# Designs tried in a protein design run: designed miniproteins, single chains, continued (4). Part 3

Each design is a single chain, and the fold is of that chain. pLDDT is the mean over its residues in the fold that is shown.

## One batch from the design tools (miniprotein)

Design m12071
Fold by ESMFold2-Fast:
Parts: sequence; C-alpha cells; structure tokens
Structure m12071 (fold): chain A 73 residues (1-73)
Amino acid sequence: IDRLVETALAAVETGKALGASDEQIRDLVARELIALGVPEDVARAIADVAVENKDAPREEQRRAIREKAEELL
C-alpha cells in the first residue's frame, strides 16, 4: 500500500507541475496504479480521490488515498 500511495502522490505532483487538467491528472494516476497491478476499477476510484484532494496538504492527500486503497483492496 505504501508504494501505491506514494506513486499516486508523485503522479498528482507531476501532473500539477505540467499544468495538466483534472482529467489528465486522473488518467495519469490511474495509469500508474494499473502499471503496479491495481485492478482498473480500483485504480480509477483511487485516482478520483487523488484529484479531489490535489490541492489539500500532502498529509491529507496521503491519508485520503490510503483510506480509499484500504477500503477497496
């Protein structure tokens, strides 16, 4: 789970740095998680939470992503 959470956070940070839209950030997060072996439906649900919290403090982003991953996995 720690690798999944840090991967999602890194993808959000990368997307924001590139000026990507919310949809592009969501797609980037989902793609990175699928590459880690996360099922597509779960990856998309986690990506939605990551985008919703993209402007929250890093600790809140990490918590939200972790809670969703633990709920679905």
Scores: mean pLDDT 81

Design m12072
Fold by ESMFold2-Fast:
Structure m12072 (fold): chain A 78 residues (1-78)
Amino acid sequence: SAEDLFRERWEPLLSKEDFLVLYADFRYMNNEPVPEEIREEALKRAKEYLERLKAGEELPESLRFVEPNLEELIEYLE
């Protein structure tokens, strides 16, 4: 499945926390519900990344494609 390919691609390359943000974005972009058990952790991490981005910091390369919709993702997870 697309989810299995996504997990195999990114899970070995990322911290668990970074993977949760990417996974939440993946689910959101595919109009699939984000599991409630990861929602709070993904929200916390997404907010941390948004703060860093607003401060002019660079995000990890793997999170760069999430940057344009990060605020929308946060609103969705709240």
Scores: mean pLDDT 79

Design m12073
Fold by ESMFold2-Fast:
Structure m12073 (fold): chain A 63 residues (1-63)
Amino acid sequence: EHGEKYVEYGLKGDRKGAQEAGTKLIKENPPNDSGGQAIQDAAQNAKSPEELLKGTADGIKSG
């Protein structure tokens, strides 16, 4: 699943893989729930890898 892959890539330090997986997750699952919104916010607004990973992990844990 794209959300799980996004977190996995982030944990491995693969920022490009995490960004690509996050983009697919947002495209296929528009943020109509709290988890999707957190992932979108992380992908669009994160200024660091830590922010991207934290926001995404929190969103996925909510599902």
Scores: mean pLDDT 61

Design m12074
Fold by ESMFold2-Fast:
Structure m12074 (fold): chain A 68 residues (1-68)
Amino acid sequence: SHEEEDLLLRAYTLAQSAASREEAIALLERVRAESTDPAAAGKIDRMIALLREGRSVDEAWAAVFPPR
């Protein structure tokens, strides 16, 4: 959805700074809660887990958007 895409872009920007990483995680949790697709929800859960582990934003997003 357009709202989901917009929230994901905002989360990507916020996750680039340690000071706003928790805000990025909160946005991802909102997208997950509003998702009707279990596959999409699973991808978002993976991004949240990687960000909570302190992984880079690029690593978290690459887990959802593999370079193949």
Scores: mean pLDDT 76

Design m12075
Fold by ESMFold2-Fast:
Structure m12075 (fold): chain A 86 residues (1-86)
Amino acid sequence: SLTLEQFAKVLQKLDPDHSGKIPTSDLGKALKTEYGVDPSTIVGLIRQQYLDNNERVPSGGEIWGSNFDYSKIEPYSSAFEIAKKS
C-alpha cells in the first residue's frame, strides 16, 4: 500500500505551492504511473464525499474534469501536512 511519505512526494510535485487543490486527472494519472493506484480510487473517494455531505453525486467524468480539494480529507490531509514540511 502507498505510504503517507510517498503520497506527500506526489503532492509536492503536483502542488508545490501547497494550495491544497490539484486537477483530479493529474493526481489520478500520477498515482497510477508512479505507484499503480487505479484512478477509480480517487473518483470513488470524491464520490463518497458527496454522499457523506448529502449532496448530488457528479458523474465520474465531471469529477475527473474537476479540481480536487485534498487538504481536508484522509489520507490526503495527513499527506498534505507532511508535504508542507518538506
Scores: mean pLDDT 73

Design m12076
Fold by ESMFold2-Fast:
Structure m12076 (fold): chain A 84 residues (1-84)
Amino acid sequence: SEVQQQALEELKSTVPKEVYEKILEYVKNKDWEGLKEILAEIAKESGLDDESAEVYAEAAVLVLKGEVEEAEKLLKEAIEKKAK
């Protein structure tokens, strides 16, 4: 999908080449659990706490699956829950 291509292009500009190659392999194989784990690790290395990293990874997986509306819902709910 166009959304998946845009998300992959963004990742290509932000992560090392070796990490991007692993992301592509997970997407190609539809290994969404493996993709979530690597994205959560990247988020943690970028300074996010464990809970924020997991939410980021889940939302990013949904975007890469083309489920943009579900990703937006997840992010909005997580932001609202943490603001309390």
Scores: mean pLDDT 78

Design m12077
Fold by ESMFold2-Fast:
Structure m12077 (fold): chain A 81 residues (1-81)
Amino acid sequence: KKKEEEEKKILELQSLVARHFQTELDRLRAKADSPEAVEEIGKLVREGAQLLDEIASAPTVEEAVEILRKHGYEEVIEELK
């Protein structure tokens, strides 16, 4: 079932993106001694949530991959290939 395979791949991409944002959040939290760091954490959380929603709304894996490429997450795509 092609749609089922597309859905599974989209979930896999969401998982990879979520791990990437979690790693960045952990890095920023380790440096959270300034107001700037706190602001960047908030921004990263919002951007991550929006990107994950866009990927979840993609009708195909190709569309999800283009969303990732547009936002500069080509390294996540390379991990899947």
Scores: mean pLDDT 75

Design m12078
Fold by ESMFold2-Fast:
Structure m12078 (fold): chain A 55 residues (1-55)
Amino acid sequence: SARDVLIRVAERDAGLTAEEVEELLRDPSLLPALAEKYGISVESLESLLAALRAA
C-alpha cells in the first residue's frame, strides 16, 4: 500500500522505525521530540505525517 511505501521511506531517509511512525500517527505531540532525536526538521515530519494520513 502507499502507506507501507511511505513508512519505508521514513525508515530509509529519516531513520525512524515503523513503530515510531505508527506512534507519531497516533500522537502528533511526539513530533518535536522525534525531529530532535533524528535531526529532522519539524516541517519535514509534518509533511510526512500529512502524506501518511492521506494514503
Scores: mean pLDDT 78

Design m12079
Fold by ESMFold2-Fast:
Structure m12079 (fold): chain A 94 residues (1-94)
Amino acid sequence: DPDRLRGLVNGMLLALDDGDQERLEEYIEQIRELLKDNPEQAELTLENLQFLMQSVETGRKRALELIEQKQSESLRERFERNRRLAREALLKNL
């Protein structure tokens, strides 16, 4: 179900923005279960998720500093763009 996968990916991206690792792990497991009959697609999805998780871990404090300095507009726009692009890329592997 592409709508279900899209919802899970969107929820995961929101959890990444919040830095909520527990919620991230829940969404990853739900995505694995949804894609259990298509392991190649599941691997590609998880690879993209790992990339996003690493980027959040290294950049979250820097993002917070930029938000506090009123440079947040550009950062928010980049977050929304990356969120849309990541979701689009993952869903196109369906």
Scores: mean pLDDT 66

Design m12080
Fold by ESMFold2-Fast:
Structure m12080 (fold): chain A 56 residues (1-56)
Amino acid sequence: SAEKEELLAKAQDLIKEGKSNDEIFNDLMSLAQEKGWGYSASELATLLLQAQIMME
């Protein structure tokens, strides 16, 4: 979905900036909550893992 693609892109940008996994995860949670997206913590953790795999 477009929401998932936006979260994935945000995660990749934060990885590139050298943010820690905890910082990236918190930023993704904050973005999803601010946008009103119904993503769970486990879904966001999976998305972060996917972004990390795509960057290497």
Scores: mean pLDDT 83

Design m12081
Fold by ESMFold2-Fast:
Structure m12081 (fold): chain A 92 residues (1-92)
Amino acid sequence: MVEKVREELEEARPQLIELLGEERAEKFIELLLKYEEALKNKDIKSAIEYLEEMIKLTEDNEEITRSLKAELLRLQGKLEEFRKLSEEVRAE
């Protein structure tokens, strides 16, 4: 999956540069790759942190920001569910 994401990102690179500028597009791609790697490793906390950084980079593009915020809410929900389940297993 990571290899396919890299190919997709290289294909999308010109569009990201047009939308964000070269510097922000490069940082966005780096963060997205780190995000995908964190998801593959089931590191939801790190994935959330990278996603929040991507949102900050794209605040001036409402469509991208909206999509990223929706994904952030989904991951935050999963993290809270995991915490709740962990507490219930230890509860007498």
Scores: mean pLDDT 73

Design m12082
Fold by ESMFold2-Fast:
Structure m12082 (fold): chain A 86 residues (1-86)
Amino acid sequence: GEEFFELVLERMKHLVETDPAAKAAYDAGKKLLDEDPNASWEEVFQAAYDAALAAGASEEKARRIAHITTVALFYERSKEILKARS
């Protein structure tokens, strides 16, 4: 439910503050969505994954970061849409 997605946002915020690979992934995914609002989950995931790897994360860690980042970014966008409609 929404409680789960709020926990994902809280975890992503903590990761961005504490882990350079998570910050790189978040910044890359957000930049892609800002430049192309129609970017797919796969495109955002790939951008986040590549950025995490470039920042020195292992493949396993980069996959975990990319998953959390993609979920967080699409949920943030969904919240913005819902707020605009209320």
Scores: mean pLDDT 84

Design m12083
Fold by ESMFold2-Fast:
Structure m12083 (fold): chain A 66 residues (1-66)
Amino acid sequence: SEKAEELVKAVRDAALRAIDEGLTPQEAGRKASEEVGELANKYREELTPEDSLKAVEAANDAIAAR
C-alpha cells in the first residue's frame, strides 16, 4: 500500500538524518523506532504490524550500508 511505502521512506529518512547529524548507528536505530511508533499510532487504520516491522528493517539496512 502507498501508506506502507511512505512509512518505510519516513522511517529510513529519520534514521539516515540522525546519522548525518552525527548520531551513532544505535541512536539512529532508536530514532527510527520512535518514528515508527508515532506514525503507526497516527495511521493505525492503514498500517499493519508487518508494515512497521518492514520499516524498521529498511532503516536498519540503510544504517548498516553506511
Scores: mean pLDDT 81

Design m12084
Fold by ESMFold2-Fast:
Structure m12084 (fold): chain A 80 residues (1-80)
Amino acid sequence: MSREERVATAEALASMDVDALRAAVVAALAPSSSPELVARVADLYEAAARAARAARTDEERAAVVAATEAELRALRAEAA
């Protein structure tokens, strides 16, 4: 992803209600993933949304998304 795409993603996450975000993650992943993996991904997105809301600069917003991408890659590798 480009820096601009990461900033846009962080702004989208910051604008979402945490409960609605968690529910969307569960709905998307529950049919094809273990409950434990679904919970870990939901927790990761919740943490990312909170960090995105705290971010003051585009650099901080991009860093939040980059860190979340790295953790999602690690979870995907662990699930394989």
Scores: mean pLDDT 80

Design m12085
Fold by ESMFold2-Fast:
Structure m12085 (fold): chain A 86 residues (1-86)
Amino acid sequence: SPKQISENTAKMVGYVILGIGHLIDGDYDAAKAAYQEALKLAQSMNDYEMQSFVLDQLAKIYEQQGDTAEAAKYRALSEQYRKLAE
């Protein structure tokens, strides 16, 4: 039977897909913005696996842009939430 999908879950998945699309297009600023919105929704839902995933994607984008301090921050947060998801 079909499961009910919450509005917040659908929006979160939509922002992840949007972020991936912007990454394919090489628009790192738009990708970061989309992933930040996905992160806010994942945080509101206590979805630790999705928080870890999105934070890791943000860290990789910041590394690619040369923002090593922001990359390190998001990498550390991703590791924290990865452990919470276990």
Scores: mean pLDDT 85

Design m12086
Fold by ESMFold2-Fast:
Structure m12086 (fold): chain A 94 residues (1-94)
Amino acid sequence: LEELLKQYQQTLEEINRKRAERLSEVDKLAEELRKHWKTDPEKAIELLRRMAELLGLSDEDIQELLDYFKKNPELTPDELLARLVRKAIEKAKK
């Protein structure tokens, strides 16, 4: 039982590490989004899709986010990223 509890704790630590790695990847993609925001809209859309997938958003959530982006061309990258993160928080709370 003690050995199984140690294995369980190690598994939780590994899950937490992978979550941190995923968040780090999202941060990198957010920086790339800022760089390409005004110069390459197609690249910006692809980066948004990748970030949404990493944060566990559904295809429906991703489509809503893309529709919002298309309807609001004056959006800043920060405003869209804030909307993405809010949807991810809502999904995580479930």
Scores: mean pLDDT 76

Design m12087
Fold by ESMFold2-Fast:
Structure m12087 (fold): chain A 81 residues (1-81)
Amino acid sequence: MLKELEEKIKKIVESNPPSKLSLQQRFEIGKQLLELDEEDPEIASVLQSVLDEAGRNGQLSPEAAQKMIELAKEAIEKKKK
């Protein structure tokens, strides 16, 4: 499960052109990560690791970050069912 989620997220990062997040966008992403960590720390940890790696490589766009957050939320919902 987590390995498959990580690979999907990496694929999204690779498909999007590198861009920089504004301070406001980083703050909004951080709030969503905190919310996910309260729901499922395991999935939130995987998401944060990939976001950190993408950020270091200059591959993190607002679109990619939002898609990754959505995938993490879907994984949490499926895990609850």
Scores: mean pLDDT 70

Design m12088
Fold by ESMFold2-Fast:
Structure m12088 (fold): chain A 91 residues (1-91)
Amino acid sequence: SLYEKIAKILGLSVSTVKKIYEEIKNSEFDEKEFVRLGFSTKKEDILKLFLYMKVYNKFNPLPIVMLLLGERISLKEFNEIAKLLNLSYTP
């Protein structure tokens, strides 16, 4: 499943992925939080960043660049998650 593939890439449980997805889907977009997520070292926050892009159809290069430069995920992992979520971004 989509949740299982994302959970494996990020080292999270499937239940955590589902919980975060429902949380983001039922929240309002927050630009300050979106930017903060790019500076976080937490795997849960990396997932939230991707789901903010997916659910709200928003893209901001700053949190993405900070995530990649901070080596919190590799470019390969970024591209795998982006493909799974059908995000139209290629850095």
Scores: mean pLDDT 77

Design m12089
Fold by ESMFold2-Fast:
Structure m12089 (fold): chain A 68 residues (1-68)
Amino acid sequence: MSLEEKLLEKARKKLDELVKSGKITPAQRDEILKKIEEGIKRMIDNKVDEKFLEPAVEGLIENELKKL
């Protein structure tokens, strides 16, 4: 798998646990995942170092959850 796919899969698993615990809906998960995917692509296009990608993805997830 590409680095993009690995980061997105990790985000998906985290959001799936939030759906299982009833903290978010499946629709909210899908919307957040789409924003995460767009954010990952943007960071890779801007040549962000791999070591910053994982914490940046975690920050994107937290920011989207705060908007709920």
Scores: mean pLDDT 81

Design m12090
Fold by ESMFold2-Fast:
Structure m12090 (fold): chain A 80 residues (1-80)
Amino acid sequence: SELEKELEELKRRVDELIERLRVADPSQLEELEAQLREIDARWEALGPKLGKVPELHPKLEELTAKGRELGRLWVEFKAR
């Protein structure tokens, strides 16, 4: 479905930002902030739609866990 494709694309973008944060230097802050804002906007748009599809709940839980990991790495990156 289109919703599953949007969820998978969001997961891909989150994974990509996580990997970038592991190797990024402080000079990349503005680029990474722009990428984070795009992820936040996509998550905000998808949340209400995903809540209506119980079969996607396990994938949503996985994405939520990745979001927490992204938040942790973001804090670590800003401390560099």
Scores: mean pLDDT 82

Design m12091
Fold by ESMFold2-Fast:
Structure m12091 (fold): chain A 71 residues (1-71)
Amino acid sequence: LSEKVRREVDGMALGAKAALETSKDVELSGSQMARLIGLGMATGANNAEKSDEEVYKAATEAVKKELKKLE
């Protein structure tokens, strides 16, 4: 893999982890969980040029914002 793609994949993995950890105590359907994991991964990939801490924080904030919209 190119260095760029490797960093995006690392960002996606970190974003997925942030989504799972942020939503762990919330009762969600499978489709809602998939949506949050996808959002976390996309946010992680989009911030892959930043530090792991910043990537994780960005993904966590995106997932928290989305969680508050779920009814």
Scores: mean pLDDT 82

Design m12092
Fold by ESMFold2-Fast:
Structure m12092 (fold): chain A 75 residues (1-75)
Amino acid sequence: GNLTVTTNAKTFEAAVAGVAEVLNSQGINVYSSKIDKEAKKVEFKTDKGTVTAQFTGNTATISGVPAGSVTVNMQ
C-alpha cells in the first residue's frame, strides 16, 4: 500500500516541506526534491532511493515507502 500524508499547509511548497519532515521522522533521509507544481508531483531523492509524492488537495500519496497514514499540523 501507499503512505498517505494529510497537511493543513496553505501553500504547495509548505505541503512538500511537511511531507519531507514525515519521511525524515520515519528514518528516510531526504537529500533533494524535484517539484512539478503543475502536475502536483514531487520526486524526493533519499538514502532509500527515489520516493514519489502525488498530491490531491491537502493529501499526498507516497510510493516507495511502507504503507501508513499521517496527519501533519503546520503553523
Scores: mean pLDDT 78

Design m12093
Fold by ESMFold2-Fast:
Structure m12093 (fold): chain A 76 residues (1-76)
Amino acid sequence: MEREREFVLETLRRAAEKHPELREAFEKLKELIERLPEMSDEEFYSEVEKVLNSLSEEERKRLFEAFFEAGKELLE
């Protein structure tokens, strides 16, 4: 459990470093990850969608790309 949370938090930090303009969105998502033990995966997904809906289409696409890239680097 701790290793999973640590991995996701590391991914979010790397994504925010590469895309500082999306840092606010990444910080909100990081807070959701930290609250994950207090909610189900389904609730987490719903909250993530709300964060994404706060962004423009362009920002949303960049956020997904940043997450994918950071996650891929950590997984190699």
Scores: mean pLDDT 75

Design m12094
Fold by ESMFold2-Fast:
Structure m12094 (fold): chain A 69 residues (1-69)
Amino acid sequence: MDVSKLAKEALKLLKEDPTLSVSRAIMIAGQKLGFSSEEIAKLMTEIIRKAGSTEQEKLLKALEELAKE
């Protein structure tokens, strides 16, 4: 449910501007796709849980895995 769309859009943003943090890319992608701030927060929590860390490199790996679905 839309997590893969958010992940794909966030990855596109990171490809366009690799200086963006994963969290920032997720926020921008979520707003662009019409997600509420609450929905974005829930999806971010799921990504952090999957990554097991808030570190950028681990968040990026979790985001790539979610984009496969």
Scores: mean pLDDT 78

Design m12095
Fold by ESMFold2-Fast:
Structure m12095 (fold): chain A 91 residues (1-91)
Amino acid sequence: ERYERIREIAKESTVEAQILGAAVAMALGDYEAAKSFAEGALERDPTNDTALAILAEAYAKLGKVEEARRYADKITDPELRARMEKLIEEA
């Protein structure tokens, strides 16, 4: 069904745009904005490891270590998860 396929592509594009927004916010030190963008990406794709990693890092930078660990624990990529757990320890 043509229109559903186009809508699926638009959803993927929106998730990627939110992940990009979160990454830019992290680079600028705007951790609250990064958290909001990453949360938006997870609403559309709950298992997105990149969004989970950004959210874990944002919470760690905000001093919310327990929340950061909860999101890092949901990451399915073991290398990314280990990276985020180490980053949380450094925060």
Scores: mean pLDDT 78

Design m12096
Fold by ESMFold2-Fast:
Structure m12096 (fold): chain A 97 residues (1-97)
Amino acid sequence: SMAERVEELARETARAAIESGDATSGTAAAIAAAGTAFLARLVAREAPPELARRALEEAEELLREGLEAARRGDTREAIRKAAEAAGVLDRALLEAR
């Protein structure tokens, strides 16, 4: 599912950041990725289908950018992109209410 793809991209982004960054930055990336994965599951379950699709597609794009940044060793940018993805998903949940 789309939520599973977002969750997997979040995990890959965290793993790449841990491999290329320092311990503190890696921990921050892992926390951001865990939050994004959790929100993706909530969006898929709670939001109307069309809103969920748009939010998950936008989050997927942001996480792909984050993964590319992490692979380049830009851990700060990877964390920012994961946080932006979480923000997109959080806003979708607020709109669903």
Scores: mean pLDDT 81

Design m12097
Fold by ESMFold2-Fast:
Structure m12097 (fold): chain A 65 residues (1-65)
Amino acid sequence: MEVEELKKELKKVSEETMKQLSSLWRELYATPSSNQDAVDALLAQIRKVLEEHREKSEELEKKIE
């Protein structure tokens, strides 16, 4: 039913977000702390991924009621 479908979509969004975050955190750990520009760029990308996930999750949760 619709609720079940929305829950599945929410889980998929969370899974995709965690995969992206894991990849970005791995890249961050491999980046020398002396390369501030690269660190800042990666942190900005992590923040963007989290923001998109929050927006998408809130939309789906509103539909679930």
Scores: mean pLDDT 78

Design m12098
Fold by ESMFold2-Fast:
Structure m12098 (fold): chain A 96 residues (1-96)
Amino acid sequence: MFSSKTLTTLIVEEGEVLVTVLKGQASLTSKDGTSTLLKPGESAVAKKGDSISAVVDGTVIKLTALKDTKLLLIKPDGSTETIELKKGESKTITLK
Protein backbone atom coordinates (compact mmCIF):
# COMPACT_ATOMS: atom_id res chain seq x y z
CA MET A 1 0.00 0.00 0.00
CA PHE A 2 1.42 3.41 -1.03
CA SER A 3 -0.79 5.43 1.35
CA SER A 4 2.05 7.94 1.90
CA LYS A 5 1.99 8.91 -1.83
CA THR A 6 -1.03 10.99 -2.80
CA LEU A 7 -1.20 11.62 -6.55
CA THR A 8 -3.57 13.84 -8.51
CA THR A 9 -7.03 12.29 -8.96
CA LEU A 10 -9.78 13.25 -11.42
CA ILE A 11 -13.41 12.49 -10.53
CA VAL A 12 -16.15 12.55 -13.19
CA GLU A 13 -18.94 14.62 -11.60
CA GLU A 14 -21.11 14.84 -14.74
CA GLY A 15 -21.04 13.40 -18.25
CA GLU A 16 -18.62 10.97 -19.89
CA VAL A 17 -15.00 11.30 -20.97
CA LEU A 18 -12.61 9.17 -23.04
CA VAL A 19 -9.32 8.89 -21.14
CA THR A 20 -6.18 8.16 -23.21
CA VAL A 21 -2.78 7.72 -21.54
CA LEU A 22 0.00 9.44 -23.49
CA LYS A 23 2.82 8.85 -20.96
CA GLY A 24 3.18 6.93 -17.70
CA GLN A 25 0.29 4.92 -16.25
CA ALA A 26 -3.18 5.75 -14.93
CA SER A 27 -5.78 3.75 -13.02
CA LEU A 28 -9.45 4.13 -13.93
CA THR A 29 -11.63 3.13 -10.98
CA SER A 30 -15.38 2.70 -11.57
CA LYS A 31 -17.97 3.66 -8.95
CA ASP A 32 -18.35 -0.05 -8.01
CA GLY A 33 -14.61 -0.24 -7.15
CA THR A 34 -13.37 -2.04 -10.28
CA SER A 35 -9.93 -0.72 -11.32
CA THR A 36 -8.37 -0.87 -14.79
CA LEU A 37 -4.71 -0.03 -15.43
CA LEU A 38 -4.13 2.10 -18.56
CA LYS A 39 -0.71 2.13 -20.25
CA PRO A 40 0.52 4.55 -22.99
CA GLY A 41 -1.75 4.32 -26.04
CA GLU A 42 -4.62 2.70 -24.11
CA SER A 43 -8.04 4.34 -23.71
CA ALA A 44 -11.12 3.81 -21.56
CA VAL A 45 -14.44 5.62 -21.01
CA ALA A 46 -14.94 7.20 -17.58
CA LYS A 47 -18.55 7.84 -16.50
CA LYS A 48 -20.17 9.85 -13.70
CA GLY A 49 -18.78 8.61 -10.36
CA ASP A 50 -15.61 7.12 -11.89
CA SER A 51 -12.12 8.34 -10.97
CA ILE A 52 -8.78 8.51 -12.78
CA SER A 53 -5.57 8.50 -10.72
CA ALA A 54 -1.91 8.64 -11.73
CA VAL A 55 -0.01 5.43 -10.97
CA VAL A 56 3.38 7.05 -11.72
CA ASP A 57 4.49 10.66 -11.27
CA GLY A 58 4.37 12.72 -14.48
CA THR A 59 1.59 10.66 -16.11
CA VAL A 60 0.11 12.53 -19.11
CA ILE A 61 -3.49 11.85 -20.13
CA LYS A 62 -5.74 13.18 -22.88
CA LEU A 63 -9.39 13.75 -21.97
CA THR A 64 -11.95 13.81 -24.82
CA ALA A 65 -15.49 14.70 -23.79
CA LEU A 66 -18.14 12.31 -25.15
CA LYS A 67 -20.82 14.48 -23.50
CA ASP A 68 -20.76 17.90 -21.84
CA THR A 69 -18.56 16.87 -18.91
CA LYS A 70 -17.54 18.27 -15.52
CA LEU A 71 -14.45 16.90 -13.78
CA LEU A 72 -13.12 17.53 -10.28
CA LEU A 73 -9.31 17.60 -10.07
CA ILE A 74 -8.06 16.78 -6.56
CA LYS A 75 -4.42 17.75 -5.99
CA PRO A 76 -2.05 16.10 -3.45
CA ASP A 77 -2.39 19.12 -1.10
CA GLY A 78 -6.19 18.67 -0.97
CA SER A 79 -6.95 21.67 -3.19
CA THR A 80 -9.52 21.17 -5.96
CA GLU A 81 -10.00 22.48 -9.50
CA THR A 82 -13.05 22.10 -11.76
CA ILE A 83 -12.49 21.20 -15.42
CA GLU A 84 -15.44 21.69 -17.79
CA LEU A 85 -15.39 20.22 -21.31
CA LYS A 86 -18.06 20.52 -23.99
CA LYS A 87 -18.91 17.46 -26.10
CA GLY A 88 -16.05 16.86 -28.55
CA GLU A 89 -13.48 19.01 -26.68
CA SER A 90 -10.11 17.57 -25.65
CA LYS A 91 -7.67 18.57 -22.92
CA THR A 92 -4.22 17.17 -22.08
CA ILE A 93 -3.38 17.04 -18.37
CA THR A 94 -0.16 16.10 -16.56
CA LEU A 95 -0.84 14.19 -13.32
CA LYS A 96 1.76 14.34 -10.56
Scores: mean pLDDT 80

Design m12099
Fold by ESMFold2-Fast:
Structure m12099 (fold): chain A 95 residues (1-95)
Amino acid sequence: SPLDETREVFEELKSLVPDSLHEEMDEFTDLILEEMSKLSEESQQEFTERVKYLVDVMKSLIDQGVITPEQGFQLFVYNTYLILLDVKRNEVRRQ
């Protein structure tokens, strides 16, 4: 399911994040999955595809040393919220 795929993708990013941020990452994951569960399956799929791309970009930037893991986490949280807002707007336009 898109919800399970999103959890797996977030767990991949969590593996790169300092242990001190793991609780915040888990809380953020739960919040996002709850918000996703309120969306249509089409919107859930759109969100999952977009956050997979975001996580791949964050992993690449961390691996290249362009950003720190802490900066990567902050950018991930911010951009995940932006993706969620955009997907919610697109769903309203489809109704």
Scores: mean pLDDT 87

Design m12100
Fold by ESMFold2-Fast:
Structure m12100 (fold): chain A 93 residues (1-93)
Amino acid sequence: MVEEVVRLLEEAARLNRDNPEAQRHTLEMRRHYLLAVEYLEQGDIESAMEHAVLAGRHGQRALEESTNPEAQELLRRALELGAEALRELYERA
């Protein structure tokens, strides 16, 4: 799950290489998503939730700024799978 979300975001960032705003938000989503995962693994629920919210906001902005339909589809899947992965990690914490 986590590895799949990261892969989708890396592919979306590559497709958005010529769109600096979309790429920036895609990379910020990836950064905050990975921080949320790390904090959940450490049992720091408050920090994890803060980064999860930021990941979602950057992901939504990346989707809005993206003009490439393939990148938009990857971002939609990353948002859905990322939310599910964080929910599963939270339930196990």
Scores: mean pLDDT 87

Design m12101
Fold by ESMFold2-Fast:
Structure m12101 (fold): chain A 89 residues (1-89)
Amino acid sequence: GIEVTISQEVKDKLLAEAKEQFPDIDVFFAGSVEEAKEVLKTSSGKIALVVPNEQLAIEVAKIAPEEGFDFLDVAKVGDGFVLILEKKV
């Protein structure tokens, strides 16, 4: 997987911007494919998953269906991306 070292300040900023765009859903951050899989395995319903770069966003969109999530949308937040995902039955 692609590993990205991001400062806590950058993570906090991306999460705050994502929460501003999607105030009614739970917002999570993943800096790697492994972290994204953990979020997907422990989450239910509709979520917003923030990732620091486009390559990781593409990888997460590919694995989301395998973890039982529909990929609904993607948007820019700061220098990162937020993916809107929903647990399918």
Scores: mean pLDDT 81

Design m12102
Fold by ESMFold2-Fast:
Structure m12102 (fold): chain A 89 residues (1-89)
Amino acid sequence: SLTEELLRAAEEAIELMEEVGLPEIELPPHPGARALAELIRAGREAGLSPREIALRALLFEARQLLPSADPENRAALEALIAWLEEQLA
């Protein structure tokens, strides 16, 4: 399902950030890619861990997309937001 695909992509992104401690991550080409890049940069300047930066970036992006999402994508984004909030708790 779209929800499962989105959660899997989020888990992979977090794992990649944690493993590589990246300076250079290619973000998916979607609306808000700039917002993700800006948040990643700001997190690095603040001295946050790669994992925390990934979690915060994904949460920010999901929240930004939610108001304009169609009903199917809205359900998937709401599930992603709930999962990400639990990871940051």
Scores: mean pLDDT 71

Design m12103
Fold by ESMFold2-Fast:
Parts: sequence; structure tokens; C-alpha cells
Structure m12103 (fold): chain A 62 residues (1-62)
Amino acid sequence: DLKKKLEEIKKKSPPSTQKQIDETLAKPDFSDEDIEHILEIFELTEEIKKEGEEEKKKKEEE
């Protein structure tokens, strides 16, 4: 169920992304395309976050 996947992503997402997920789920006619768009945003956000954490860790080690 795509709705269940969105709820899991919402728990792991920053507040801005959580708001977008809530707005998408609030639509009575949300489509699979809307869900795919949210998933893409989440993947990009996670990638940026991972890069930021690695940079922060390296800076602390130096």
C-alpha cells in the first residue's frame, strides 16, 4: 500500500517534507504520480543529509 510507504517516509523525513506528504495524503484524488514525486524528493533529501553528515564528521576529526 503506497499510503503506508508514505507514512514510513514521513516518520524519517524533515518537517518540510512531512508537510508535503500530509498535503498529498489530504487530497481526495492523489495519484501514484504524486506519490512517486514525494519519493523522489525524499531520496534527494536523504542523499543531501548523508553528504552533510559525512562532511560534519570529517570536520570534527580534523
Scores: mean pLDDT 68

Design m12104
Fold by ESMFold2-Fast:
Structure m12104 (fold): chain A 68 residues (1-68)
Amino acid sequence: MSDKEKEDLFTRFSIELSRLAEELGLSPEQRAEVTRRLFEISQMMRDGASKAEIIEKGQEVLDWVRRR
């Protein structure tokens, strides 16, 4: 598994969440929560989490934003 692939996934989730925040008109508080959750994913990457684990967490954050 490539660390570059994990970084690319993180970047993609960040971009997707930014787009979604604009589309849904997220408040500053909600945007801060999204940033905090992305930070958790970055910690998992640092701990050597698998690509699948990163995808699962990224999807959870996206689903959370869509449900709110």
Scores: mean pLDDT 78

Design m12105
Fold by ESMFold2-Fast:
Structure m12105 (fold): chain A 77 residues (1-77)
Amino acid sequence: MDLLDEVSRLAAEVARATGTSEENQLLIVKLANAILKGDVEEAVRYVEELAQRGGMSPEETERFVERAKELAEKAKA
């Protein structure tokens, strides 16, 4: 699976966890863009913001943070 497919899957999983308000949709787009640019710090910040808005558990937040980091590092390589 290519990077775009993996980012799309992450975006869909985050959307299911947080809900699909216009504000959350914009944050998800910003998250996807940060990952595709290889900006690890920005990607993590957007995951944490989405998690806080969506009321994610600490465990769920950690899983999305790790996946966003992995995908951003792949984009950088």
Scores: mean pLDDT 81

Design m12106
Fold by ESMFold2-Fast:
Structure m12106 (fold): chain A 87 residues (1-87)
Amino acid sequence: AKEKLEKAIKELEELSKTMPKEYQPLVQSVIKLAKEALESEDKLEIEINLGMIRIILGVLKLIGAPKELLEAVEKVIDALEELLKSM
């Protein structure tokens, strides 16, 4: 569970280097929230961060972010959902 999340975060960090400047604040927010969840032992904190990442994904879809970026954020969400199921 944690390994899958760590891998998803690393993939998003690498992809973020190639993303347009306009998407950077939202991408960096996802990375920060995912890293906080990775270090947390509190199920509620992980659930809150997951909810916030889902909202950011919705915003990225609304502003027409590239498919590769949307898929990378969805992988972070999937990894966080799997982490919560293991708790």
Scores: mean pLDDT 87

